# Designed miniproteins, single chains, continued (4), part 73

Each design is a single chain, and the fold is of that chain. pLDDT is the mean over its residues in the fold that is shown.

## One batch from the design tools (miniprotein)

Design m14515
Fold by ESMFold2-Fast:
Structure m14515 (fold): chain A 74 residues (1-74)
Amino acid sequence: SAADEAARARAEALVERGRELEAAGRTDQAVKYYVLAASIYEDLGELARAAEALARAARLQPDDVNLRKRLEEL
């Protein structure tokens, strides 16, 4: 649907912004963007893309047990 296409485009933009923030050393902000993108991908049923975004967030914050748990449950 058009709504799903818009949601996917938003998730893709969030991942791109997350990568820019990660490259700039803004780790906490990058994680927030990756987590938001992952939530949108989960809602769309795009579990592989959700896992990629969550894995990147978990790598940046390895002590965040909630991120690791969410990745395990995908």
Scores: mean pLDDT 88

Design m14516
Fold by ESMFold2-Fast:
Structure m14516 (fold): chain A 92 residues (1-92)
Amino acid sequence: MEAIREEAERLTRELVEELGLELGPRAREALVLVAEMALLEEEAREKGPTEEMLAEYRELAKRFEELYEKLNPEEREMLERLVRALEERLKK
């Protein structure tokens, strides 16, 4: 739990800094949640999904959905671009 959140926060910070982008707190938190979900999904794929992992994923997805609804269209477009860049990072 803690390790995945810390990794997600680190990846998000590095990505935002490298691209020179300024994100509002909602868009930034949404990106962290996406990173957490991606890392958890990869762990589940490698080690096999547990009910606990599925429950954590559902909670993250719900929080993301609630946060995403509060973003304007410009923030959503920026988030989509950042999510694609994040996916490329996770391949390494």
Scores: mean pLDDT 79

Design m14517
Fold by ESMFold2-Fast:
Structure m14517 (fold): chain A 98 residues (1-98)
Amino acid sequence: AAVEERIRAAIAALEAATEKHAADAEKTAIGKAAVAGARARLAGEGVEEARALLEELLKEAGLTEEELKARSDEATLELGLVEIAAARAAEAQRKALA
């Protein structure tokens, strides 16, 4: 129950972060994809699958095993997705400009 609430909060926070970058098409696209993926896992497959997606997103951001474990253990799920969406948007923006 608590983990489900955190994942729902994380999805809402990710959506809000995506909306803040609405003027940037790349950031918006990445954020929308992440929100859609997380919602699909939570609604269709459940909490464990949504958590697995969060772990994959954190790994894609280039975080260490220690950072992944710390975020998982400290119930930072709601912030993790927002931070990852921002990091992925920033990386995509850099690659588009390179």
Scores: mean pLDDT 59

Design m14518
Fold by ESMFold2-Fast:
Structure m14518 (fold): chain A 98 residues (1-98)
Amino acid sequence: ADARLRALALTHMTAGIAAEAAKDYETAIYHYQQAIALLEQVDPNSRLLAEAYNNLGKAYFKLKDYESAIAAYERALAIDPDNVVARRNLARAREALE
C-alpha cells in the first residue's frame, strides 16, 4: 500500500535528519536516498520528495560534493520550482564549485 511506503519514507527522512544533526552526513545521504526511492515509487510529485532531494543536496554540500549537491537541488526544483530555499542552495553550491 502507498501509505506504508510513505510511512517508511518518513522513517528514513527522520533518520536522515537525526544523522545530519549528528554531522554524520554519509548516514544522512543513505537515509535520504532510501526515502527518495520509496517516494518516487508512490508519490513522484510530492512536496516530501522535493524536501528529500533538498536535504540530500544539503548533506552532499556539507561533504563538499558540490556536483552531487547541484544535481539533488535541481531535482528538488523540478518537482517544486517555487522553492526559494532550494534555489538559494543551488546558487550556493554552484558558487562553491567555482
Scores: mean pLDDT 90

Design m14519
Fold by ESMFold2-Fast:
Structure m14519 (fold): chain A 64 residues (1-64)
Amino acid sequence: IDEIEKRIKEEMRKMVEEGRPLRDVLMEGANRMIEELEKRGVSSSDAQNEAGRLVQDFVDELQK
């Protein structure tokens, strides 16, 4: 999970640097996290919770 989160966050940072709207970047990051976790047998509910954590962590990093 940590390696997946790091990869998705790096991709999200690149998208922000490319000038994409933050809302779109957060949505894409969350969707990618859900998709990756569901492919690995994680429940939709748990995948959504992990995606929410990813989004919050990413926003917190941008505010620093």
Scores: mean pLDDT 80

Design m14520
Fold by ESMFold2-Fast:
Structure m14520 (fold): chain A 83 residues (1-83)
Amino acid sequence: TDGQQRIQGMITVLRTMRDNDADISVVTRVFNIGIDDIITFYPQYTQQMNGIRSQVDNMVRQGVDSRDVTSSVIRQLNQMLQQ
């Protein structure tokens, strides 16, 4: 429940950043801080969160748009909440 609330909070922040056309460097920084926070308090999410981080790093390296990267992260976090 608490872990799910933290993930939902991260989704809300990322959605706001996407809607405000936040720069990819800002999105990536906020995303990494959020993941580190979640892993610290809910280590059961470590593998899944590091998987998302690896995918984000790959998308950024390939030059994927900030909005598409952010939307992909939101989709993956929502998928985790359904498990």
Scores: mean pLDDT 85

Design m14521
Fold by ESMFold2-Fast:
Structure m14521 (fold): chain A 69 residues (1-69)
Amino acid sequence: GLSGRIRRLAKLLAEKYGISVSQAEQLIQDFIQRAIDEDDPDAQELLRGIATGDFTTALEAADRILARE
């Protein structure tokens, strides 16, 4: 389900960025909220990647969001 896919992406982000899985899950939740509340195409692409199990797309979208912070 969606929650399992969020956890999978969180593990990939945690490994890539050297952060905890819990911190990565919080970042993903923040990105999902941005996809819903803001017309943010990167956040929307991240959510699409999670929803479809396309973790490459989700991770690339997360990279673009994080590069802007």
Scores: mean pLDDT 82

Design m14522
Fold by ESMFold2-Fast:
Structure m14522 (fold): chain A 70 residues (1-70)
Amino acid sequence: NADKYAELAAKGAGTSVEAARRWAQGNAEGVKNKDLKIASEGTQALERDGGAPAGEGANGLGKAVYELYK
């Protein structure tokens, strides 16, 4: 279900699905450290629209998206 999470992250962060995939690939390493604001906003959209548990934040959903894409 990686495509769905990439789409939701793209929607939440205001970027393309392609960019969201690159975001997810780097998120466990780069985005968590550099772009926490973007990661947080994207993961909030994943929580809201993807049905993941609220409050998990960038660590939970960002890691899940990364795991699905590796």
Scores: mean pLDDT 50

Design m14523
Fold by ESMFold2-Fast:
Structure m14523 (fold): chain A 71 residues (1-71)
Amino acid sequence: MEKYEEEAEEAEKLVEDEKKSLELKIKLGEEQLKLIDELLKNTKDKEEQEYLKKKKEEIEKEIEKLKEKLK
């Protein structure tokens, strides 16, 4: 009776893979925030600063959603 045993193993792998995927996405978002902070320090253009601040807020919101999924 292989169906339930295979399903349990697949479920464990999927949960682990999803968790790792979410953790990687969070890490990538955090790295993007660091890059945006560096760009903000180097940018003299007001429009570019506003654009980068908006992108930072978007990425922060995405990271929060990903962290909620990890809970």
Scores: mean pLDDT 76

Design m14524
Fold by ESMFold2-Fast:
Structure m14524 (fold): chain A 59 residues (1-59)
Amino acid sequence: LSDEIKEFEKEIREKYFEELQKEAPWLPAEVFEKHLNLGALKVVNPEAYEKYLELLKKE
């Protein structure tokens, strides 16, 4: 994976975690920091999901 994709993944994880914390503050932070679920990401932030797919296509 390119460095740009790695940086984007990190940004998505941070964004995804923040959104989930707002909806489910009772869930431990560590659970979401380690697991980027693409299906959940598509629901929580469809824009980030589309950008991630675009980056993967360019590779």
Scores: mean pLDDT 62

Design m14525
Fold by ESMFold2-Fast:
Structure m14525 (fold): chain A 85 residues (1-85)
Amino acid sequence: MSQEELDRLAKISLAAAERTGAPLSDAAEVLAELKGLPPSVAEEIVGLPPEKLAQLRREFDESDTSPFEEEIEKVVKALKERGLS
C-alpha cells in the first residue's frame, strides 16, 4: 500500500472515531473490513506515530472533506450498528 493511501485511510478512521467516540483501533478495523483490506492495514493505521496522526487530523480539518464523507459515514454507521460506540 502507498503512504498516500495509508494517510487517506488514517484520516477516514480518525474522523469516524472522533464522530462516534469509538477507539481509533475499532474505526480502522471496520474501515479495513468494509473495503476488503487485510487486518494488517488497521494495525498500520493504529501504529502511526502520534505526531503523524495529529498532522493527518489537521490536514483533514483544513481540507475539503467531501471526497471522504461517504466512506466516513459508512464507518460511522457500522460502528454504531456494532455497538462499538
Scores: mean pLDDT 81

Design m14526
Fold by ESMFold2-Fast:
Structure m14526 (fold): chain A 75 residues (1-75)
Amino acid sequence: SLEEWEEIFNKLIEKYGKIYGKSFTESAKKLLLEYLKEKGYDLDLAHELLLKLASLPNKVITEEDVKKVIKELES
């Protein structure tokens, strides 16, 4: 179901945060989930997006960081 995919991706975001020592703002998480939902919960896209976010120098990932990485992936 849609709710199951949202939970899977929420857990994936949390795992990347823990592994790479990153925290995500609530607005960043919401934008990530909204974007991934609109893209049909593409796992390959989710992993690519999260790896790019994890590679950023800042420890707190914001909505602006997510927008920047999405733009880079869509270029």
Scores: mean pLDDT 82

Design m14527
Fold by ESMFold2-Fast:
Structure m14527 (fold): chain A 86 residues (1-86)
Amino acid sequence: PLSDEQKIANIKTAAETLYRLAKAHFPDDTALHAELEALLKEINAAKTVEEALAGFERMLALLRRRAPALAAVVDEAEQGLARLKA
């Protein structure tokens, strides 16, 4: 099983990966970039698994609403999140 520190690190890495993908796919959506950057800052400031999970779940929900082209990547991230909670 993963330690809490490893779970937090994995969530932060996944969040940064999604942020970079969204910027690459939607280079002109500066509003989306700003919202994702704010969420990424919250996730990077997380000290507990609960804080990191809450921020990441908000990021996934935002991407589902605003970035349907990334649905497959979001689905894979949600599956990874379920495994981290197990």
Scores: mean pLDDT 85

Design m14528
Fold by ESMFold2-Fast:
Structure m14528 (fold): chain A 81 residues (1-81)
Amino acid sequence: SMIQQIMRDIAMVRAGVSTTNPAGLGAPATDVVQTIMRRNFAGQSMSDADIDAMLARAGIDPAQAALVRAIAAAMRAGRAA
């Protein structure tokens, strides 16, 4: 629970693939989050279908997929990002 809270906080500060990447998210899930972040900051909207397609193609575990969806939902709301 505490480790997951720390991981959520890191995600909320928009920690991307730039420097040190702490252990927590697998490489495929991190890549999807990076793609969502870049598109969101570029002002490009992403649908749930687009996100689900990326998660399915990458074969991401359900727990990691749920976390990626939560991050995407927060970014789409435009209030946490």
Scores: mean pLDDT 61

Design m14529
Fold by ESMFold2-Fast:
Structure m14529 (fold): chain A 120 residues (1-120)
Amino acid sequence: MEEEIERIVEDLRVTADGVRQLGNIAADELKKAGKPETAEKVRELFDQAADVLREGAEKARQAPTVEDAFKAGSEALRKTAELLEQAANIAKEAGHPGVADSLRAAARTLRELAERYEKL
């Protein structure tokens, strides 16, 4: 496997761990606010988002070219951003706009990273 592909795989796995941790923080805040059912829905979406990134890392690992690896990464990052936007909407509807704003900021960062991958 090319050294560049190994770096992409590592970056996606690190991002997956970060997404899972952010989901735990958001879910804990919602639980403290007396919204355990909302917290569980948000946690589930973040677990799905982390899984999407790990699947993207495996696709990147198997990629025959660096361009294919970046494409796998960008697709995973965009899907993860969509899941984070869904979690943000759930938090907002539950009356937690501060949590929603934090999750939307994270989704924006992931979309920006996906756009950088797509330009390579």
Scores: mean pLDDT 86

Design m14530
Fold by ESMFold2-Fast:
Structure m14530 (fold): chain A 85 residues (1-85)
Amino acid sequence: DLLQQAQQYRQQGVQYGQQAIQLSSPANRPNLQGALQESQSSSPGGGARIFRRRAQQEQNPDTRSQLLRASDYFQRADDYVRQFR
């Protein structure tokens, strides 16, 4: 169940990352798409760090909010993965 909960949190992180891409400017979308792809191939903790750094560079508050939510959910997924081990 901890592994399934980690997978659910990771999926929610991906959803918030996708929402950030939709809200971002056309010029910034390729950079955020790359970050999302990198987060999906990384550990959940790595994904959290990626989105947190992108949020720090984001000036639009709505896009930043979605990036921070993505980071938070990836971090929650990492916490559950550690408990499963």
Scores: mean pLDDT 82

Design m14531
Fold by ESMFold2-Fast:
Structure m14531 (fold): chain A 83 residues (1-83)
Amino acid sequence: LEELIEKVAEKFVELDGKDRLRPSHLEREKAYLEELAKKNGVKTKEEFIELLRSQLENRIKYGSPEAQKAAEELLKFLDELEK
């Protein structure tokens, strides 16, 4: 689970673009995702992936065009991680 959270955090930083490559940004994303998992009682990789899918689907339905594009890319990334 910890390793999965780190990979997802790295993808968030990547999608935010070059100007946000400071180590502190990766630590913030990791902390955010860890807290999200805690709040939702997530204990397995499968539960974490399902939680993220639900969050990203909501962003696609209700978010800005930029948020929708980022959410779509993250959903594709999660599909690859399930391999």
Scores: mean pLDDT 70

Design m14532
Fold by ESMFold2-Fast:
Structure m14532 (fold): chain A 74 residues (1-74)
Amino acid sequence: SVQEAVRKIVKAAEELGKLSINDLFLLALAVRYAFEKKLSPEEIKRIIDEVGRRLGLSPEATEKLAKLAIELAK
């Protein structure tokens, strides 16, 4: 389930078309950590917001990834 959720988030990020392989790997690690630690929706959003900022994603793209991650964590 964690591996499936990570795959879905990475696929969504790839469809945004602006991330390197290293960027996708960093996102995958951050999402895996959040899910393995069973972080709250607020904590998941903070992590995705910070990673999105570091990777230069738009606010809209970052919000879409955060919403998807929170939905997959339910």
Scores: mean pLDDT 81

Design m14533
Fold by ESMFold2-Fast:
Structure m14533 (fold): chain A 92 residues (1-92)
Amino acid sequence: MYSRIRALVAEMAALARARGMDETAARIEEFGGPLGSLVELEEGGDEEGVREAARLLKENFSREELELLLHGAKALGLETVTRELEEQLREL
């Protein structure tokens, strides 16, 4: 899973750069790491860990950045991560 996330992040960032969206590309690259950690927690069935990670992401990322992470989680089929990120976004 993690290697697929890195490949996806790299492709999305390259596409953003090709369109002249350098700031978007940089944020996509930064999201790769957090998204990988969320996948590990989801695969491990650690619902409390996912909730805590989502809360920490809310404290460190903007609303727009959390919405991009939510989009990535939905694309990867991460049900618990998607639910917890949606909850954190409602509190913003």
Scores: mean pLDDT 71

Design m14534
Fold by ESMFold2-Fast:
Structure m14534 (fold): chain A 74 residues (1-74)
Amino acid sequence: VEELRRQVERILLDAGVAPEVARRIAEEAGKLYEQGALPSEIAKHVLDRLLAAGLPERLARRAATQIGVLIQKL
């Protein structure tokens, strides 16, 4: 779970997300994973959060896809 949160935060920082926002989204993704959410559900949550935070759609979709693939490999 800690490794997942760290990797999600890293992906978000690389996408240009502010550190505070990246940390919050990574914590939310980790919590959803612990609750048994599907990779696609977590990816959708991340996408919705990034779009709400004002990230360009192309970058938001790329980051959400990378996170979904990451979770599938766990």
Scores: mean pLDDT 83

Design m14535
Fold by ESMFold2-Fast:
Structure m14535 (fold): chain A 62 residues (1-62)
Amino acid sequence: DAALAAGLGEMVEAVRRVDAALGEEMERLRDAIVAAPPEQQEERDRLLAELYRRYVAVREAL
């Protein structure tokens, strides 16, 4: 999903603007999602959920 891929990138950049360390961590999550083999869909889903959870937590903490 191209929209999902673009959204992930925007989320990482938004967090990075607030805190470089947090942005770097989320960038690692993004990379892990892309690198995950298709056979490990469960792992990809878990990483995706973690990335979204982190983004929401940052927004709520502000």
Scores: mean pLDDT 74

Design m14536
Fold by ESMFold2-Fast:
Structure m14536 (fold): chain A 91 residues (1-91)
Amino acid sequence: MTPEELEALRKKLEEEFKKLMKDIQNKYSDKIPEWVKKMEERKKLEAEREALLQSILDDPALRQMYEDEVARLKAEIDRLKAEIERLKASL
């Protein structure tokens, strides 16, 4: 092979490598924003649950009224944690 042919082959391999890297980045770009969004949703729900628990501590008479809501938020947080771990495993 001529030096010209070797250089053309090298450029072709570099082009294919760049295309592969871009395809990998594009494949994971949608999953990363979704994962971040789920993390932010979880943080918001955890803050809401903590606020309700604090309200119950401040007034124990509210326990009966807010117990179901606290349990609902915990179940939703636990489900969201499972979704985040599943997304993380697929990254």
Scores: mean pLDDT 74

Design m14537
Fold by ESMFold2-Fast:
Structure m14537 (fold): chain A 74 residues (1-74)
Amino acid sequence: MELYKEAKEEADKHEEELLADPLSELAKELAFKVAYALYKKAKEEGKLETFEKAIASLDEESKKIAEEAKKYVE
């Protein structure tokens, strides 16, 4: 029991440090680039409905990133 608690506390501490680091910004930038590429391809192939359906299943923050990427393709 105690070993599990210590491992969890160590993991939580590392997660908190990662969330405070620029890695969260890198993840956001990568998500933007992926959304941009996918939207551009969907637009060229006439599959915008498929893209919109995929985005609708994402978290609110991911939806905002996708909406921003769409503005650069338009």
Scores: mean pLDDT 66

Design m14538
Fold by ESMFold2-Fast:
Structure m14538 (fold): chain A 87 residues (1-87)
Amino acid sequence: MSREEVIEKILAALETEAERLRAEGKEEAAQIVEDTAKAIRENPDEAVAILEEAKARVREALADDPATRRRVLSMLDLALHEAKKVL
């Protein structure tokens, strides 16, 4: 899989998760994930650093919701694993 294809899949996963978070009323977490996707579009070479920062922000935003936090962090961990293969 090309680097461009991996980044596209990461962006699609982030956009899907942000929509789900908004549907669940988790507006702050949704905004963090949306801002993460925007940052990766603007600087795809920095995707690993951007995703690591997103994990820290999600932990704080979802501190009172361990189930949603685990789901979002698992998605971010998968995205990080894929990004590290091509960057």
Scores: mean pLDDT 88

Design m14539
Fold by ESMFold2-Fast:
Structure m14539 (fold): chain A 94 residues (1-94)
Amino acid sequence: SSSRRRKEEEERQRKIDEDIDWAMLELRVYTGSLSAADIQRMIDLGPSDKQIIDFAEKLAKQGRIDTLQTLLDALRAAGASPSLIDKVEELIRK
């Protein structure tokens, strides 16, 4: 039996939902309403390193260094790769 098509439809819907949640988090960066709970939700979405770096760069451009520090601490707690941690640390140190 092949559930491939149904799995592909479920994966597409999940990606759409994740993309919406991610877009809402990005909107909260621009509106200045991003919280520590939002950072935890972002990590729970299981974003790629590229998505995390792009998000961190947006926070840096907005001058949200305290939020970047919260993101860095959350990434360390989640066991993120050293290369990802180093990239976020560089954005804080600039």
Scores: mean pLDDT 77

Design m14540
Fold by ESMFold2-Fast:
Structure m14540 (fold): chain A 86 residues (1-86)
Amino acid sequence: SSKELREKLEALPPEERKRLANRQFLIGMRYNILLHEENGEEPEFLEELREALEEEEKELLGKLLEEEERKEIDEEARRILKKELE
């Protein structure tokens, strides 16, 4: 639940809280890309969204995500999308 997530975030050290908040933001951006793909958006627009996500990774984390972390974010975004389409 949103309340449980908030309570968990508030209980964490500031650096860990920031890391989880950044991760949730990146999951949201990936979800948005997947939603636009599902709706048949133009490939050029989807590529712009992917580039924006990569820029946010660099800005929020100071580096690009590892492939394993990126895969986890993609899997979480796909889980959210699947539930929303039910």
Scores: mean pLDDT 77

Design m14541
Fold by ESMFold2-Fast:
Formats: structure tokens, C-alpha cells, sequence
Structure m14541 (fold): chain A 108 residues (1-108)
């Protein structure tokens, strides 16, 4: 399919917002959708989702590091370039490349 990285990010955000609505968290779902107007905020949410998925198949040490990284991203301690560097340090090179490519698209 001819899906742009931005369209893919929007689809992921919408899927996550729908899951939040099913859980009864309508306010958080609306906030998540509003972040589609801010592509960098949308990228942060997408990478947190990808990290949560990666943690499910990771060894306990890597899982603990992923949880620490998610907490730092949510606290606003890292910009997206620093997040990509931390992903590479965790051996999550595919996720780092994906984030770097999406960041280039929104800054182009």
C-alpha cells in the first residue's frame, strides 16, 4: 500500500485511541487524537507503544531498561533524537531507524 509514514503513525494513534475508548478512557483518547496535530508528540506516543510491545518478548534486564526509557520519555526528559540513541543502546535498531525516518519526514 502507498501509505506515508505520517499516515501510518496516524493509523497507529487512532487504533490506540479506539482501544482507550473501549476501556472507558474517553478523555485520554481525545487527547491522543489531538496529538495528530503535533507529529512529534504523535511519534513519542507511537514509540512508547512499540516499546511496550517489545518489552513483552524481551529478557528481564532489557524489559527493565525499556520501562525506564518509557518513563523518561513520558517525563519529557528526552527529545526524539535522544530516544533513537537510547533505542540503539538497547539493541532495538529497527525501532530506532523507524523513528529516525519518521522524524526526518516531519522535519522535511
Amino acid sequence: PRVSPADLLAAVVEARATLLEVRGDHELAAELRALLDDPEAGLRLDIIYQLELASKTADPETQARIKELIARIEAGELNLEEVAEELRRLGLDSQAEGLENLLKEINS
Scores: mean pLDDT 73

Design m14542
Fold by ESMFold2-Fast:
Structure m14542 (fold): chain A 100 residues (1-100)
Amino acid sequence: SDAEKALATAEKLIAELREALENIDSLEPVDRAELERRVREMEEELQKFVENNDNPFEILTKTAKAIKEVALMLGERENLEDAIRVLSTVPETIAKIKAS
């Protein structure tokens, strides 16, 4: 279903963000700690959302917003460029699914 696809997309994007952060060597320790905290909070929110059987479009929207904020903190990082590009389309994808 579209709802199941939205949840799977949110899970995949959070996992890809985790992997991207592990592959960025040039982060200052303070920035890395802040980003690790934000990713952990997103992972915990996703788990709570799944356990409560909430609307997966809400978590996908929150995930897209959170990763946009992380992208702004990282500046020009090639390791996240593709993830940031995909995430910039998530609000449009959610809107299309809701309209269908």
Scores: mean pLDDT 63

Design m14543
Fold by ESMFold2-Fast:
Structure m14543 (fold): chain A 55 residues (1-55)
Amino acid sequence: SPAAALRAAHLARTVAEARKVIEEGDKEGLSWDEINLRLQEVADRERARLAADLA
């Protein structure tokens, strides 16, 4: 279904963004707590985008 395709695409994008946050945070010497906070922000943003795309 189109909705299933959108969910799959958003999942792939969320994973890619999470990888970037971890890699960049490690390079910057961020604490794991700060990296986790940024990962939560990525999850929240992608959840909102998926909801908008399914509307």
Scores: mean pLDDT 84

Design m14544
Fold by ESMFold2-Fast:
Structure m14544 (fold): chain A 66 residues (1-66)
Amino acid sequence: GRERREAELRAFAEKHGVPVVPLSSPEAIAAAKPTPVEAEIAATLNGIGDGIDEAIAAGKPLKGPV
């Protein structure tokens, strides 16, 4: 599980003298491979994208953070 993977990561970090970054750090998030959860989010965003494309075709402006 997560605890075992974290323990292995800490063991490697100690062996190489590398500090372990916190789970919520943006650096750790950027370095992580896509998870099944991220794949599900991408599928949800694809469905939302279809709605956005329809709104653009209707001439409605879309404004907001991604």
Scores: mean pLDDT 56

Design m14545
Fold by ESMFold2-Fast:
Structure m14545 (fold): chain A 84 residues (1-84)
Amino acid sequence: SVLQAVRNLVEGAKALAEEGDLDHALSLVEAAIRLVERNRDKLDPELAKQVLELLRKAKRALEEGDLESAIEHLDKALELVRKS
């Protein structure tokens, strides 16, 4: 399912960020953003909006080298996806 694919990308991004692999973490966050944007019609609109906002915040944090903020935003996105 789309939600399982998003969850897998976010879990992977978090693991890579925790290992300090920011470039690969950023790549997976960008992939997750594109997947949610392309499949908004298959997702709850409010869930899609909230997940996208958190993933975009994680992307910015990774680009700025703010590892702690990136992981926090990825954790929040993951909680939302897991509850769905």
Scores: mean pLDDT 87

Design m14546
Fold by ESMFold2-Fast:
Structure m14546 (fold): chain A 107 residues (1-107)
Amino acid sequence: WPENVQTATVYEGDREVGSIVYSKRGDTLHIHSIGVASGVSNEEARQAGYKLMTDLIKKYGIKEIVITDVSRQYRSPKDQPQLDRQQAFLDGIIEAAKDNGVKVTIK
């Protein structure tokens, strides 16, 4: 797993919206972390996650997605907007997987 760690980034025009750090084993994609750029709306984040995952499923023929250590709790209320954006991005990823018949496992 660690030897094939990669980053995938989604853009809207020239602006970076979000990224994942992942590894791939056969047709299984393991998501290790997610990031969403500041100033991105929750709806933009959701759409970006959906697009990114759809593209990866088509590119690699993905049949299963495993999500580990993606969810974090921050100690400050000021982090809530960032958490909301990250959750929207993750929701987009999960929705794309479901729409493409891909199994989702959260650990």
Scores: mean pLDDT 76

Design m14547
Fold by ESMFold2-Fast:
Structure m14547 (fold): chain A 113 residues (1-113)
Amino acid sequence: SEEEERAREEIERAVEELRKRLDALQAEIDAARAAGDEAALAAKERAARDAVSAFVTRVLELLEGVRDPEVAREITERVVEALEELAAKADPSLAAFIRAQAEALRARVAELL
């Protein structure tokens, strides 16, 4: 449906925005680590986790409008795949957080369907 296509497009845009944000934050994390700036490092790592959490919340909001369970599952699996790709490029702590968020997303979508 038109609403399902809009949800897909908005989620695809949100994935692209998250990728760009995490890439920028990773550069800032690397710079803070190289400088030995522990306060900046902690703040940027928190910002990265917050960005991932906000993204997952937004995806769940958009999926509430999706009536077809198969469409919702397909979108969810694409999002999980994107999160796994982001985790593969992230520092181990952030990677573990992203993977936990992907698992939580799958569980919450199963409850919504």
Scores: mean pLDDT 88

Design m14548
Fold by ESMFold2-Fast:
Structure m14548 (fold): chain A 72 residues (1-72)
Amino acid sequence: DTEEALLQGIRQAMEAAKKAYENRDLNPEINEKQVEAAKETAERLEELLRAGAPVEELLEVAREGGERIEEL
């Protein structure tokens, strides 16, 4: 069940990132670079999910994306 919980978390994070990007013009405090990086990470994760990548690979991509966002 840990794998399912992790996949759910990844999907929720992807949805949140896409919504933040869609609504970026409505939030005056938004960091556009972080939102763009989060959207790019979400798109990469979506591609991997469609390809049937293992959860370990999804977690690695999510971690790398998170580190990139923290640097912005």
Scores: mean pLDDT 75

